# Ledger of designs, part 95: designed miniproteins, single chains, continued (3)

Each design is a single chain, and the fold is of that chain. pLDDT is the mean over its residues in the fold that is shown.

## One batch from the design tools (miniprotein)

Design m11304
Fold by ESMFold2-Fast:
Parts: sequence; C-alpha cells; structure tokens
Structure m11304 (fold): chain A 61 residues (1-61)
Amino acid sequence: SEAYKKYAEEATDEEIEEQIEFVKKRMKEAGMPEEVIEEIIEAIKNKDFEKALELIKKYSK
C-alpha cells in the first residue's frame, strides 16, 4: 500500500488514532453530526484533549 497517503494521519500518534476510532463509531451511532466528530478527532490528534472533552460534553446534551 501507499504509506505516504496515510502519513498525515499516522505521523502524530497511531495509538491515539485507534482509540478515537472506537469513540467515533459510538458518536455516529448516537446521531452526532460528522462535522463535530471530525473536529473532536482533530483535537485529539493535536493532543488538545481539553477541547475534545468540551465538544463531547457540549454535543452529548
């Protein structure tokens, strides 16, 4: 496979990405908008866990 295609995603932290995949699936099942899910994922990848947590709390209500 073409590794370069994935470097933008994996270069930060692969373990974190595996964890957020699980959370993403649950959020989609709950009907959360994909745009919000992507923003949460982006925050986690940037290690901005405070922002990710705020978004989860805000949109889980």
Scores: mean pLDDT 66

Design m11305
Fold by ESMFold2-Fast:
Structure m11305 (fold): chain A 87 residues (1-87)
Amino acid sequence: SPEYERLKKEIERLEELVEEGKVSPQEAKTEIKSILEAIIELKKEGKLSDEEVKELGERLEKIMEKADLSEEDKKEILELIEKAKEL
């Protein structure tokens, strides 16, 4: 879907910024949460499949680990990923 391709590009950009050290952990958290909120809304609208949500969620987990987030912030993001997968 066009929405899935857009989210993939947003995640690819965030992966690059994190890998290059161009974003703070707080900026990375904000962007990850923004993308997850979009994933949740699009899944509720039937615009993302379960497999697409799983793929995007796994990529966001890898970004979270590389972005050096606090354990509390990682837990918050993992709870949002789980919520998206259960929709």
Scores: mean pLDDT 87

Design m11306
Fold by ESMFold2-Fast:
Structure m11306 (fold): chain A 69 residues (1-69)
Amino acid sequence: MSEEIQELIQNIESPEKIEEVLKKLEEAFKKQLEERLKEGTERDEKEEKDILNALKEQVKEAIEKLLKK
């Protein structure tokens, strides 16, 4: 998952890419939740929150990289 998020960030070359990357980030997050549901484990609420926080930080870094352009 983290590797997928980093790949999405690497694709930020222009403002147009930000929208595409954000969409893929949402898909990656959704995939993570689906994997949780597939495993039948609901007790890992903290991990879900950690994933959300990681996504927010990755998005922030992605935006900062674009602004440096």
Scores: mean pLDDT 63

Design m11307
Fold by ESMFold2-Fast:
Structure m11307 (fold): chain A 85 residues (1-85)
Amino acid sequence: SKKVEEAKKILYETLDKIKNAKTLDERRKYTDEAVEKLGKILSKEQLDEVKSILYMLSDLPQTMVDRFGDFYVEGLISWLEEQEK
């Protein structure tokens, strides 16, 4: 759906920002901005899952974000797509 497509765009853009951020504070700022945008299009339950994953990724070491960030974001997108069915 259009909501899932918009969420997918925001999630990938946010992951790219987290990967390229120089500080933990920048990563958390990008996550906060993503959560605000996603809160306008996702349900409370969906948003809570998104928050859990994005804040976890923001707090991980850079090497772990680089290795596993795509895996977690793709898993979250697949879960959101399944919720629309």
Scores: mean pLDDT 85

Design m11308
Fold by ESMFold2-Fast:
Structure m11308 (fold): chain A 86 residues (1-86)
Amino acid sequence: MNEEIQTGILDSLETLKEVLEKLKEAKKEKKPVPKEVIEKLEEAEKLFNEAYEKLVSVLGETEELKKLKAEFEKIVKESKELIKEI
């Protein structure tokens, strides 16, 4: 159970990193951002928040979870700023 929820957090972070990379490429090449990339960002953000809430409810807010949340917040912020610029 805890392993499955943790996998959900890690999968969501990996998806967010892939989205950020595609957004950086689109900005560099001055190409429009595909709608699918924006939808993938929104879905991954939702999935991360749901998995994080479940882990906090089971484990409490551990140092590891705080680090994962900080990484998530940074990626989401960078992605949203790139979308505004493209």
Scores: mean pLDDT 78

Design m11309
Fold by ESMFold2-Fast:
Structure m11309 (fold): chain A 64 residues (1-64)
Amino acid sequence: SSDLEHAEKGAKVAGKEISKIKDPEQAKQAAENAKRNLELHLSKEAAEYGSKLIDEELKKWIEK
């Protein structure tokens, strides 16, 4: 399987968990932890892609 597919799946799971967090600071910390986890287990390109998806999910949550 492509590392990019693993990054996408990981980002979706992280996004769902972040959306359950009521505190914005805790949500941001969860996003940063999820990005760090991707960097430890995936290629640089896949981790960057997944981090972008996590940031998009966090932005949607905070702006709503």
Scores: mean pLDDT 80

Design m11310
Fold by ESMFold2-Fast:
Parts: C-alpha cells; structure tokens; sequence
Structure m11310 (fold): chain A 88 residues (1-88)
C-alpha cells in the first residue's frame, strides 16, 4: 500500500510537469514554429529523463523516451517537418 501511494504521487507529479511542458511547447509552436517547439520539447524531456534516472524510476524514463519519439513522429507526419529541420 505504501509503494502504491508513492507510485501514485510520482505519477501525479510527472503528469503536472508534462501538462506545463505541453503548454510551453504549444506557445513556442504558435510563435516560432514546429522546429523550435521540438527543440524546446526535447530539452525539457531530456531534463525530466535525467531527473527520473537519478531517482531510479526506470518506468518513467522509458515512458518519457516514448513520448518524445511519438512527438517527433507526429511533427514529421502531421506538420510535414523533415528530420533535417528537427535536427538543425
């Protein structure tokens, strides 16, 4: 029961951080375009991944990595952003 409570608190904390990240990325997307938005998202996701790696939360690390890959795929497929533009 104590481990379940700790997992729930971590999931709620991560969800709050992801909501704030998404808000900032949407603002940058609207102001500077998809390449700048992805660059910000990548930096914020990498910072979260490092934080969770230091905490030993392997599940959150894997989840965040998958979300970043999904975001990259969505930008390439839905907004027509090339891989070269995202890597520039």
Amino acid sequence: EEEEKKKKEKQEELSKKLIELVKEVIEVLNEKGPAAAYKLAKQMFEDLIKEEEKAGDKESVEYLKKLLEDLKAQLMSNLGVSKAELEA
Scores: mean pLDDT 74

Design m11311
Fold by ESMFold2-Fast:
Structure m11311 (fold): chain A 85 residues (1-85)
Amino acid sequence: PITTVSLSGLSLEEAEEFAKEAEELGAEATISRGAIVTVTILGLSEEEARKFAERVYKLGGTATIITKDGTVIEYGEPPPDPVSV
């Protein structure tokens, strides 16, 4: 049973720092480069996964955690601005 975290909306530099931190914690990290940089991390504890997701969310990114039990926890994009034009 492995917790999976997908992080998106980061710069490549930020993605590399998160990947290195995850590997230092004994997890496996993969960076996918496309229109949006995504980091997939396997093997974090749920607590560590939530901390990574919260940090990404604070940076304006998004995160999805799939726990070892298959529960999906989403840290979505901030709500759209309530200002209408």
Scores: mean pLDDT 75

Design m11312
Fold by ESMFold2-Fast:
Structure m11312 (fold): chain A 77 residues (1-77)
Amino acid sequence: SISLKTSELLTKAAEDLLKKKDFEKAQKLYDYAATLQSVKSLTDEQKKIAEELSKALEEKDYDKAIELGDELVKMIA
C-alpha cells in the first residue's frame, strides 16, 4: 500500500538524516511515519499527497518532503 511504502521511505530518510546529525528534520520524518502507521486507511486526497511525499523522499528533496508531510499530518490529525 502507499501508506506502507511512504512510511518505509520516511523511516529510511530519517535514519539517513540521523547519520548526518540533522536531528530536527529526522524527528519530523519519524513523526510523519508514526502518524501514517496510526491510520487504518487514507482517503484518496491523502493517498495523492502520500504519493507526492514518496517521490520527494526518493529524490532526497527533504524540504519538499517536510512541506508535504506537514500537509498530510494536518489532514489526518
Scores: mean pLDDT 86

Design m11313
Fold by ESMFold2-Fast:
Structure m11313 (fold): chain A 78 residues (1-78)
Amino acid sequence: ELPLSTRIRLDVMLLEGASQAEIAEKLGLPRSTVSRWVRRWRREEAVALHHGLGMTYRQVAKVLGVSEATVRRYIRRA
């Protein structure tokens, strides 16, 4: 688990459109750690957007920059 301050910085950078490589460099984290955290963040966010805000799978996919099939997988496994 990442420290809260590091997680907040990672979340902000992702929302600003930073690449995983840029996040890894700026936060001093291995790319594998960033990749694992980005996958977890996208899964958690997909559930929040779909169940919390009533967004369709297509709308969630556009917000997160993933395929609609990936969003369907995230929601089914929640």
Scores: mean pLDDT 73

Design m11314
Fold by ESMFold2-Fast:
Structure m11314 (fold): chain A 68 residues (1-68)
Amino acid sequence: SPELQRALEELEAMVAWLERHRSPEEAIADLEAMRRTLEANESLPPELREALVRLLERAIERLRRRAA
């Protein structure tokens, strides 16, 4: 869907910006806050919410490996 594609692209761009401009620890904290907000948002279609949460979880895991 165009909505899903746009949301994923916007979130990927935000993650890339955080990875370039923040420490891994700061980026992880920001991404975890975003994930909690998305998980709590019952107004989002489940497909969209799941896709965005998975993207954030993957980014958090990657950054945790980098911070270690």
Scores: mean pLDDT 84

Design m11315
Fold by ESMFold2-Fast:
Structure m11315 (fold): chain A 57 residues (1-57)
Amino acid sequence: SLALARRVAQANAGLSDAQLERLLAAETDEELRAIADEAGISLKQARSIRDFLRANA
């Protein structure tokens, strides 16, 4: 379930609902980097979270 995956991501990374939506929609490394920098996480973590969310969509 995407809803459950989003809650897990929020708990582990401290991301807001808006940041999770932007992360899920991000297609480029530039978009991921911008979100990662804003959230205080690494690009690698942002990419892993996006992939996790997509796997549970």
Scores: mean pLDDT 79

Design m11316
Fold by ESMFold2-Fast:
Structure m11316 (fold): chain A 105 residues (1-105)
Amino acid sequence: SLVDEALKEAEELLPSPRVRQAVTDFARELRALGLPDEVIAEVLKALIKAIRDYREGKMTPEEAREKLVKEIREILKKYGVDPETIDRAIARAEALLTLVEAELA
């Protein structure tokens, strides 16, 4: 699936088992919110890109967070997702970035 392909990219960029599990859990949480695999895959790709750019020194943690929030909001709006579900997805993604920042410090 598109989600499985995105999760494989996360595995290559994030050697920490804890962070990889958190990304997998995030994908499951998005499915529980009723989002289809195509939407989840786009959100995961935005997350992986933000983590990569942060890891490569192209962005600060704050810049990566701001960019990810913006990109997730635009993706979910494009697919007609309601504002409450968008806010829930963003909160989960921000928590995940905090975990990534701690692991890469």
Scores: mean pLDDT 82

Design m11317
Fold by ESMFold2-Fast:
Order: sequence, then structure tokens, then C-alpha cells
Structure m11317 (fold): chain A 96 residues (1-96)
Amino acid sequence: MGTVTVDMIGDTIVATGEGVSEATLQQIADALGKVPGVTKVKVYTSGDSGLIVAHVDPAVVTVEDIADALGKVPGVSEVEIVSGSGNTGTIKATVE
């Protein structure tokens, strides 16, 4: 099983995938890009690891919105906001 950690700080989202396939990471990036106020989604992959970077409008997007979007991706489970609220925080999820 893989893991995804998403850090939201101000106007930026950084998602790091470990043990996650390129296909699943692309699905996560697509789901994040569908959140209103998320733009400029870029994906960097290497084997079973990857990084997603996106711009966020912090007046519109919350950590809860990002957690909800992650939970809609097939194979993503156990989505948890481990710290923060509103427009700043860290989310962790398990990927099968």
C-alpha cells in the first residue's frame, strides 16, 4: 500500500506520493484540478513516487475541500486531516 501526504500552505498545495503508481498520482492530480479555486496543477513522477504542485485561491479553498477531493479518487482511503484547518494544513491518505 502507498501513502499520499498533502500540505496546503497559503496559495500552494504540495502532494507527495510514496508507493503510488503514476496512474493513481495522475488521478489525484485530476481530482485536485476539479476543485474550484485550484489551478496550475503540475505532476512530477518517478517510478512509484511523485509530486503534485498546484496553486490555490485560499479565499475559496479549504483543507476540508482538498480532503474531500482525495476521498473521491478510486483506491484512496483513510483520508485524514492530521493538522490545520481552513486554508492551511496537512492531509494524509492511504493508497491501495
Scores: mean pLDDT 80

Design m11318
Fold by ESMFold2-Fast:
Structure m11318 (fold): chain A 94 residues (1-94)
Amino acid sequence: IELSPEQKEHLQKALSKLKEALKALEQGDTEKAAKYLREAAYHLQKAYEAGLEQVRDVPESLLYIAELVLQGKTEIAKKAVENAIGNLEQLLAS
């Protein structure tokens, strides 16, 4: 399905923030990772408000993952972030 320019912009910003979060997790910087996950959630919320129904539940999921990161559950969080990156890349490729 074709994405609007507004949906694409917010997805691209969210994807950038998720990649920054993954890098922070790899470096052991949990506070920075949580910050980037919250920023990604913000952009996905904006994509949803622009009509992208497929990301409806993703902002809340990313906020939960940020909480897991702050609790030191970094390995579970890393896998969840990698899955989110893959899903957003697939949406942008369509």
Scores: mean pLDDT 88

Design m11319
Fold by ESMFold2-Fast:
Structure m11319 (fold): chain A 76 residues (1-76)
Amino acid sequence: SVVEQLRKLLAEMRQLVEELKAGKISKQEAYDRFTELAKQILDKLKQLVAQGRHDEVRELLAEAQEIAAELAKLLE
């Protein structure tokens, strides 16, 4: 399902943050990979909006924003 695909993408974003914290990837690599994941997430959230699944969009968007905020702190 679209929700399962979104949860997988969010897990990949969380893993990216952990790899950056562990020094396994550069800040530039983290930014580039995060940008591509964010594009995929936004596309799939748009699909859920079209399906009228507003509560799930709210939940998943909030999770994505929390991960993005953590990444932003690590990139500065």
Scores: mean pLDDT 86

Design m11320
Fold by ESMFold2-Fast:
Structure m11320 (fold): chain A 81 residues (1-81)
Amino acid sequence: DLYEPSPELAELLGITGPHTLEEILLAFLDWVEENRLLDPEDPSLALLRGTPLGELLGVDELDILDFERIAALLLRHMRRV
């Protein structure tokens, strides 16, 4: 299935047009890594407090291994094409 990200999510992740959920999840993980937001003491934890993505998703931190939670949060900012 393909999903069109909202303009806000698309701008933050640097993606445009329809993508699979897996591609959008990878863009999310790339954004976290590029901004060095993984906790160095627990690299399964993304520290999003004070970031534009954390503000958009309404979370201060996310377990990057909880793919279902990440997907659910991202899906609120996407529509199925």
Scores: mean pLDDT 84

Design m11321
Fold by ESMFold2-Fast:
Structure m11321 (fold): chain A 74 residues (1-74)
Amino acid sequence: SEKRLEQLTEEILEEIRKLAEAGASAEEIEEALNKKLAEAGKVLSVEELSQIYIKALDEMDELLKERGEENPSL
């Protein structure tokens, strides 16, 4: 459902933000993202999962640029 997609999107984005705020490495953030996407993939379609992935990559890229780091997923 659309509400489930939105909820999981926010949960994943918040996890990325929290890890970045805690000083986690780009590699650690990528690993956490991949784990969250694997769990979301159990309940979401490929299309919905792709939407979350794109938003998460954009958020991760922005957070890493603020730290002067490169996004390893790009």
Scores: mean pLDDT 79

Design m11322
Fold by ESMFold2-Fast:
Structure m11322 (fold): chain A 106 residues (1-106)
Amino acid sequence: CSESEVITLAAYLQYTPIEQLKNNLTELQKCLSRPSFTKECGLILEKIANESILIASSIHPNEIDQNFIDIVKKACDEVKDKNLSENYKTALIYHKAIKEYLKQNL
């Protein structure tokens, strides 16, 4: 992930309501459990990306806690070298980042 992508996803984790994160996590998990990435799964990624951009555009990077940045960087590092399509990598990064954040709040 680029620095801009890390900041955007970190803002999404920090400012998205937990219930919405749980719903998105469930949708991503269904997509990742399939052998092929469907058009509907692509729309889920686009939805999360658009939500992330809207949040990131309303805040300054210095308002993001380092913990959220660290969560996203870890997810990116775990996925970057995997032999997966870009859509699967994006879904896996979103899934890992959301899951890690929610685990910290259980």
Scores: mean pLDDT 82

Design m11323
Fold by ESMFold2-Fast:
Structure m11323 (fold): chain A 91 residues (1-91)
Amino acid sequence: SMAVDAGIQAIVNGDDARAVAIIRDMIDAGDYDGAMRMMKAAIAMNRDDVVVAGVRAFIAAGRGDQAIDRLIAYARSIGRDDIVARLETLR
């Protein structure tokens, strides 16, 4: 989607505030898959503060545990075990 593409560009450019705003807008719109795609890109690009802010938005939407489980599985699949402990503290 254009919103996911814009969000990934914000992550690539280091514009964490814009990336977080786009993730929150997606969650508010019910586009959980779009938000998850952006958060996975943020994990791959070491934009961990974007990931944490996005998890907090999923928690506020009542979807925190599902989002955390999926992000931990993704982080482990790409060797980002360092973020797993940080994600677990958000439960």
Scores: mean pLDDT 90

Design m11324
Fold by ESMFold2-Fast:
Order: sequence, then structure tokens, then C-alpha cells
Structure m11324 (fold): chain A 88 residues (1-88)
Amino acid sequence: MAAIEAEIRAEADRVIAAGQQNNLSKKTTALNVAIAIAALAKRHGLSRAEMKALLTRILRERLGLSDEEVQAVLDVLENNVPISEFFS
């Protein structure tokens, strides 16, 4: 778990840096982070619950999102990129 969390955090930091370099909004950057983390979580065999827990922590810790902003990102991810496509 620790190694997987470190890889996911590194990918989140990379996506955030790319968003800043391209002058993307905080919301767009947060959604891109969510999509990238969901893909990595699937590759590492994480459950939907484990992915959502890690994603929530990273969005709050790295981007300073409120609980309401995190929920909005998760809602957009679930509607536009169904998490069920990544997890059994």
C-alpha cells in the first residue's frame, strides 16, 4: 500500500504541475487528477472504496479542496468516467 500511495501521489503532483503549466482552472486540474488516480488505482487492483479514500485525501492535501469541492469532482468522475468501468 505505501509504495502504491507514493506512486499515486507522484502522479497527482505531475498532473497538478501540468495543469499549472497549461493555466488550467483548479476544477479542471482536480478532475484530471481524479481521472489519473482512478486509472492508476485500477492498474494496482485497488477497490473503488480504496481509490475514493486516496483520491479524497490527495485532493484535500495537494489542491486544498473543501469536502464539497471533492464531492463535486467525484460526482463528475462517476458521471463522465464511470468508476464501475475500473472496478468489479
Scores: mean pLDDT 74

Design m11325
Fold by ESMFold2-Fast:
Structure m11325 (fold): chain A 89 residues (1-89)
Amino acid sequence: SMEKKEKIAELEAQTEQIKASLDKQANELLDRTKDPEKRKGLENALAQQHKELEALLEDRKKIIDGELSEKEKREVAIRERGFQALAAG
């Protein structure tokens, strides 16, 4: 339906905004980090955050499809709040 497509587009837009905020924060840390081991740690952490954020997007799409239990919806909401807090920084 059009409504479902609009909800998915909104989730994707919100996910891209969070990703952009995390990328900005990581790049600001990388710009002031000279140690190669610490730089690699930051890059690996950012890559892991991207994977977890994409997994969260897929789970949020499953909520729209009615595929998740009430417990699973609560866990998704906790993960969403966690990423919003990280993005707010």
Scores: mean pLDDT 88

Design m11326
Fold by ESMFold2-Fast:
Structure m11326 (fold): chain A 72 residues (1-72)
Amino acid sequence: MSEEEKEEFARSSAVTLKRALEPRWGEEAAELAGREFEREMLRLMREGVPPHLAASEAARRAVEKVREELEK
């Protein structure tokens, strides 16, 4: 998987996650989750983690980080 493919996959996955979370969490929290998911997923894929495992891990980390930020 090329760098460009990793970026596109992370971005499209983040958009999907944001759309899924927006009705439940609201626009602000969904936006934050999407951004964190994209960053984490891209980092994990660059470290050699397979895309499907990277997505699972990134989603978990994004949810945790958004909860921490909203509770500050």
Scores: mean pLDDT 79

Design m11327
Fold by ESMFold2-Fast:
Structure m11327 (fold): chain A 71 residues (1-71)
Amino acid sequence: GVPPASEESLRALSALPVAHLAAYLSHPDEQVRRAAARALLLRPEEERQAALGLVPSKYRDWVLAYLASLE
């Protein structure tokens, strides 16, 4: 299985402004993108949609697929 993001990393990412969280969702490191996506799930739906709207389309499809795999 894929190791989970650290609690500290997830908590730090979940406290970031939406624009900064969106930047991590398009990070070249897949583990960083996974941590950011998991942090995004801790946010209200409005903030999740705002962050996804800021992610480039090539990474957005990956993020949406990953989020779907979690629930």
Scores: mean pLDDT 74

Design m11328
Fold by ESMFold2-Fast:
Structure m11328 (fold): chain A 89 residues (1-89)
Amino acid sequence: DLQARVEELARELLRRRLAELVEELERRGAPQEVIDLVRGLAEEITQELVDKLAELYRENGSEEMAEVVKRLQELIAQVAREVERLLAS
């Protein structure tokens, strides 16, 4: 099933890129709550977790949270482009 293979590849790519983001956040001393949410995304990769992180940004309004949300949105868009490229091959 082509769709199942695409989903598996997207999950693997997103997991690797989220692991890199976690390492970056840990080096910068980001709040543990944010790091835990990003790790959760790497394990399950759900829109619900992305939405929860955006909700935390709305509640706390910190610059650090805004950067994390932006990076996650960019990462999701990048993974989508990679998947689209693989389908075009």
Scores: mean pLDDT 65

Design m11329
Fold by ESMFold2-Fast:
Structure m11329 (fold): chain A 106 residues (1-106)
Amino acid sequence: SMEEIEKRIEELRQKALKVADELAKNIYDYFTYLKKAKEDPSNAEEYQKKADEYRKKIDQSLTELDNLLAEMEKLRKENPELAERAIQEVKDYFIKKVNEAYKKVK
């Protein structure tokens, strides 16, 4: 039904926004540990290992976000207006959260 499509789009949108939040946090942590590795040479290896762990989490979250956006694109044929709004909201939110994370690292 149309109501089931609407609920599915909303479910995917909410999940994608959560992944964007986690991705932004992991980006912040990744660059924070890279900075600490440069500023504290005696602990650089430990900080680099932590940065590498956050880089893996970033890559996993990016893959998950891409998959969620792809699922929303499939639903565009069934409800193009709601799917387009959900996709655009997720993309705008992602850009906002990533930019905020980069500003905090500077």
Scores: mean pLDDT 90

Design m11330
Fold by ESMFold2-Fast:
Structure m11330 (fold): chain A 85 residues (1-85)
Amino acid sequence: DIEEVLKLAEEAAEALRKGDVEKARKLLEEMREHVRSSNLPEVVKAVVLRVLDDAEEALEKGDVETALRSLEGLPAAIEAALASA
């Protein structure tokens, strides 16, 4: 469910804004598990996993701002992926 993915992304972004990196990491893992078990279109799964990989890599490097930007871009990225001719 795209709604659940977007909800988890916003909760992770809010955790990062509050400086709670550990909570954000846990929410990113919950998003990954949700996408893995979902029946979402392949193109949506690919976009979400890319954003998760980007955010997790940024957090590994201590770059909270880049991780936050990746998560904030997720709604637009999903919309673009769902757009058809």
Scores: mean pLDDT 84

Design m11331
Fold by ESMFold2-Fast:
Structure m11331 (fold): chain A 107 residues (1-107)
Amino acid sequence: SKEILEAAKELAREFGIPEELAYALVYYFYKKNNGDLEAAVEKAREFLEEFEMALLEAAVTKDERPVLERLRELLEILEFVLADPETPEEYREGLEKLVEEVRRRLA
């Protein structure tokens, strides 16, 4: 758990994103990759890079569909992590606000 928190903080610093968002991505992929932290960090990085590319594509093409697909995936990740009792209490308020914002963008 401590190694996951440190990996999340480093990823948050590298991408300039909130720590709770970085934690959600790392923890989700950690659970989905049978506890492989190195693979989880790489998958989280890939997700963020694909999200940045989707935002760029939407800006150029005026087509929001790639962004909406990434937001749907992000919502699944955030809800999975919020449902897990191992999620740090200090991140829960930030994660809930992210869920509300993502749902608002998808409505």
Scores: mean pLDDT 88

Design m11332
Fold by ESMFold2-Fast:
Structure m11332 (fold): chain A 91 residues (1-91)
Amino acid sequence: SAEEEEKRRKILGLLYELGQVLAEAHEAGRISLEELEEAGRRIQEAVNDESMSLEEIVEIVKEVAERALPRLSPEQQKRVEELIREMEKIA
């Protein structure tokens, strides 16, 4: 539906922002390249799975983000939590 496509588009925009935060964390030495690539892979697989609901995709994103959270800066942690909340509201 047009509503589902709009929700997907909004979530994809928030995922782009999340990717930027994780890339900055990698540049700062807080997460490894392997962890960054694995996070991106899991999220891409979820997004590309047409059988997954938006709610299921957001749960996978949340799981991936939670694994990185303790190693992020306080500002990055707050931003990731804000992005997850926004995705949950849309889904």
Scores: mean pLDDT 87

Design m11333
Fold by ESMFold2-Fast:
Structure m11333 (fold): chain A 64 residues (1-64)
Amino acid sequence: SLDDLAAQLEALTGGTVTLTDTRAVLTVDGREYDLMDSRDVVALLFEFGEEAARLAGELARLIR
């Protein structure tokens, strides 16, 4: 499920998601979005839209 959510977010953004037991980070075009940080999720919303923010939120919830 985590891997599936990460793959969906990667497909939507063209980026790469790195998962650890405590962190989830999306890297796209040399920028990092910490999916556990609400400020970065808001930035992701404005850059890639509601679906990207939703996937990030679900992914963060499954980690913590």
Scores: mean pLDDT 83

Design m11334
Fold by ESMFold2-Fast:
Parts: C-alpha cells; structure tokens; sequence
Structure m11334 (fold): chain A 83 residues (1-83)
C-alpha cells in the first residue's frame, strides 16, 4: 500500500541519514556524496507519495529539513576538501 511504502521509505531515509552523518564525521566526502544521492531520491519519493495520497505531513517536513541540512553540509565539506 502507499502508506506501507511511505513508512519503509522514511525508515530507509533515517538509516541513510545516520550513515551520511558518520561519513561526514570521518571526512569521507566521496561516501557522503554517494549517500546524499540516495537520500535525495528517497526524499523525492516520500514527497511525491505524500502529495499524491495525503500522507503524514509532519514526517515529510522532518525529511525535507534533514535532506536540506545534509545537502548543505556535504557541499560545505566538499568545498573545504578542494582547498
């Protein structure tokens, strides 16, 4: 069902978000960038399902906020590595 798919995507998002934060702590920018691509695809699917089926807006806001933060952190660390 769309609700079960949504919940599964949110769980996957949370798992990958933790892995990305650990990659950033370890200064592994290549791994962080690969994880960010996966996170962005999952966040997009979550947003699409939420809009189509009227699913949990609170979780969508949390996902979008975390994705935006992670994207900025990866970009910032990438710029520092290019110095």
Amino acid sequence: SPKEEFEKLVEEFKKLSKELREALKNNDIEKAEELLEKIQEIADKIDKLSKEYGLDTKQVIEVQSEESLLRMLVWQQRQQQKK
Scores: mean pLDDT 85

Design m11335
Fold by ESMFold2-Fast:
Structure m11335 (fold): chain A 80 residues (1-80)
Amino acid sequence: ATVTLVSSGGVTLSLRDAETGEIKATARGTLTVDLTEDGTYYGVATGPGGVFRSEPVELKLGETYRITGQSGKAPVIEKV
């Protein structure tokens, strides 16, 4: 799956494996990453507003997703 991470407001945004907690990508600004496996992932936004975690989302190989991180809010993962 192709995932574009978009971070704003001084936030460090990470994409993590829901089973292991492994960090698959980390962004300050915009970063596109290719996931090599289907799985369940979640976002973590760390910044001036604290640490916020998204709900886990199933990401499928061959699909495109965007994750948006902002200060003081849980990241949003959307299929695009």
Scores: mean pLDDT 81

Design m11336
Fold by ESMFold2-Fast:
Structure m11336 (fold): chain A 57 residues (1-57)
Amino acid sequence: SAADLAAQFLATVGGADPELAREAAETGDEALIREVAEQAGVSPEDVRAAIEAARAL
């Protein structure tokens, strides 16, 4: 799924927790997106962009 692709990217490139990244991608929850962004060292906007890019594939 698009959420799986986004989660794999955020976990592999950013070092985020893959389960947390998947949950953020599936739900779009802003608090989860912020947690993933902090773990990956990127902005919440970058996390949303990764999710949207995966959905476009």
Scores: mean pLDDT 79

Design m11337
Fold by ESMFold2-Fast:
Structure m11337 (fold): chain A 80 residues (1-80)
Amino acid sequence: SIEEILEEIKKQIEKLKEMVKNKAPMEKIEEQIKKFKELLQKANEEIEKLPQEERVKYGKELQKLNLELIKIYEEALKKQ
């Protein structure tokens, strides 16, 4: 379900934050980001199947998570 995918995305964001804090190699951070992008694609596919009202709701949540990922990636680049 979309809720399960969004929860997995949130867990991956927390893992990515920990990796950046611990100065993990950039290659490992990029591998984690690739996994995150695969989850984003799956989330978009599930959202497209939903009624319009639910699409707007989950689309906004997914956008917030994507913006958080971008911020974390920028922090990783500055610290490496």
Scores: mean pLDDT 82

Design m11338
Fold by ESMFold2-Fast:
Structure m11338 (fold): chain A 73 residues (1-73)
Amino acid sequence: MADEDAERSLAGAEALVALASQRDPSLTERLRKRLEEAREEIEKAKTDKEKILAGASAGVIGIEAAVSTVSTR
């Protein structure tokens, strides 16, 4: 089921955004807003298809945050 996958993607993205935010809060503020939107989409998702799409969005945010932690000093 997509529930665990979406939650795992969101948790990972949140951790990476938190790390990036410690280094450069202004750079990661947009990522935080996108995380909040992705979390709301996951909570609203009722079908596996919707949950997969929401989880994919969270995963992309996590990747962007990870890249940000490398590119910031």
Scores: mean pLDDT 71

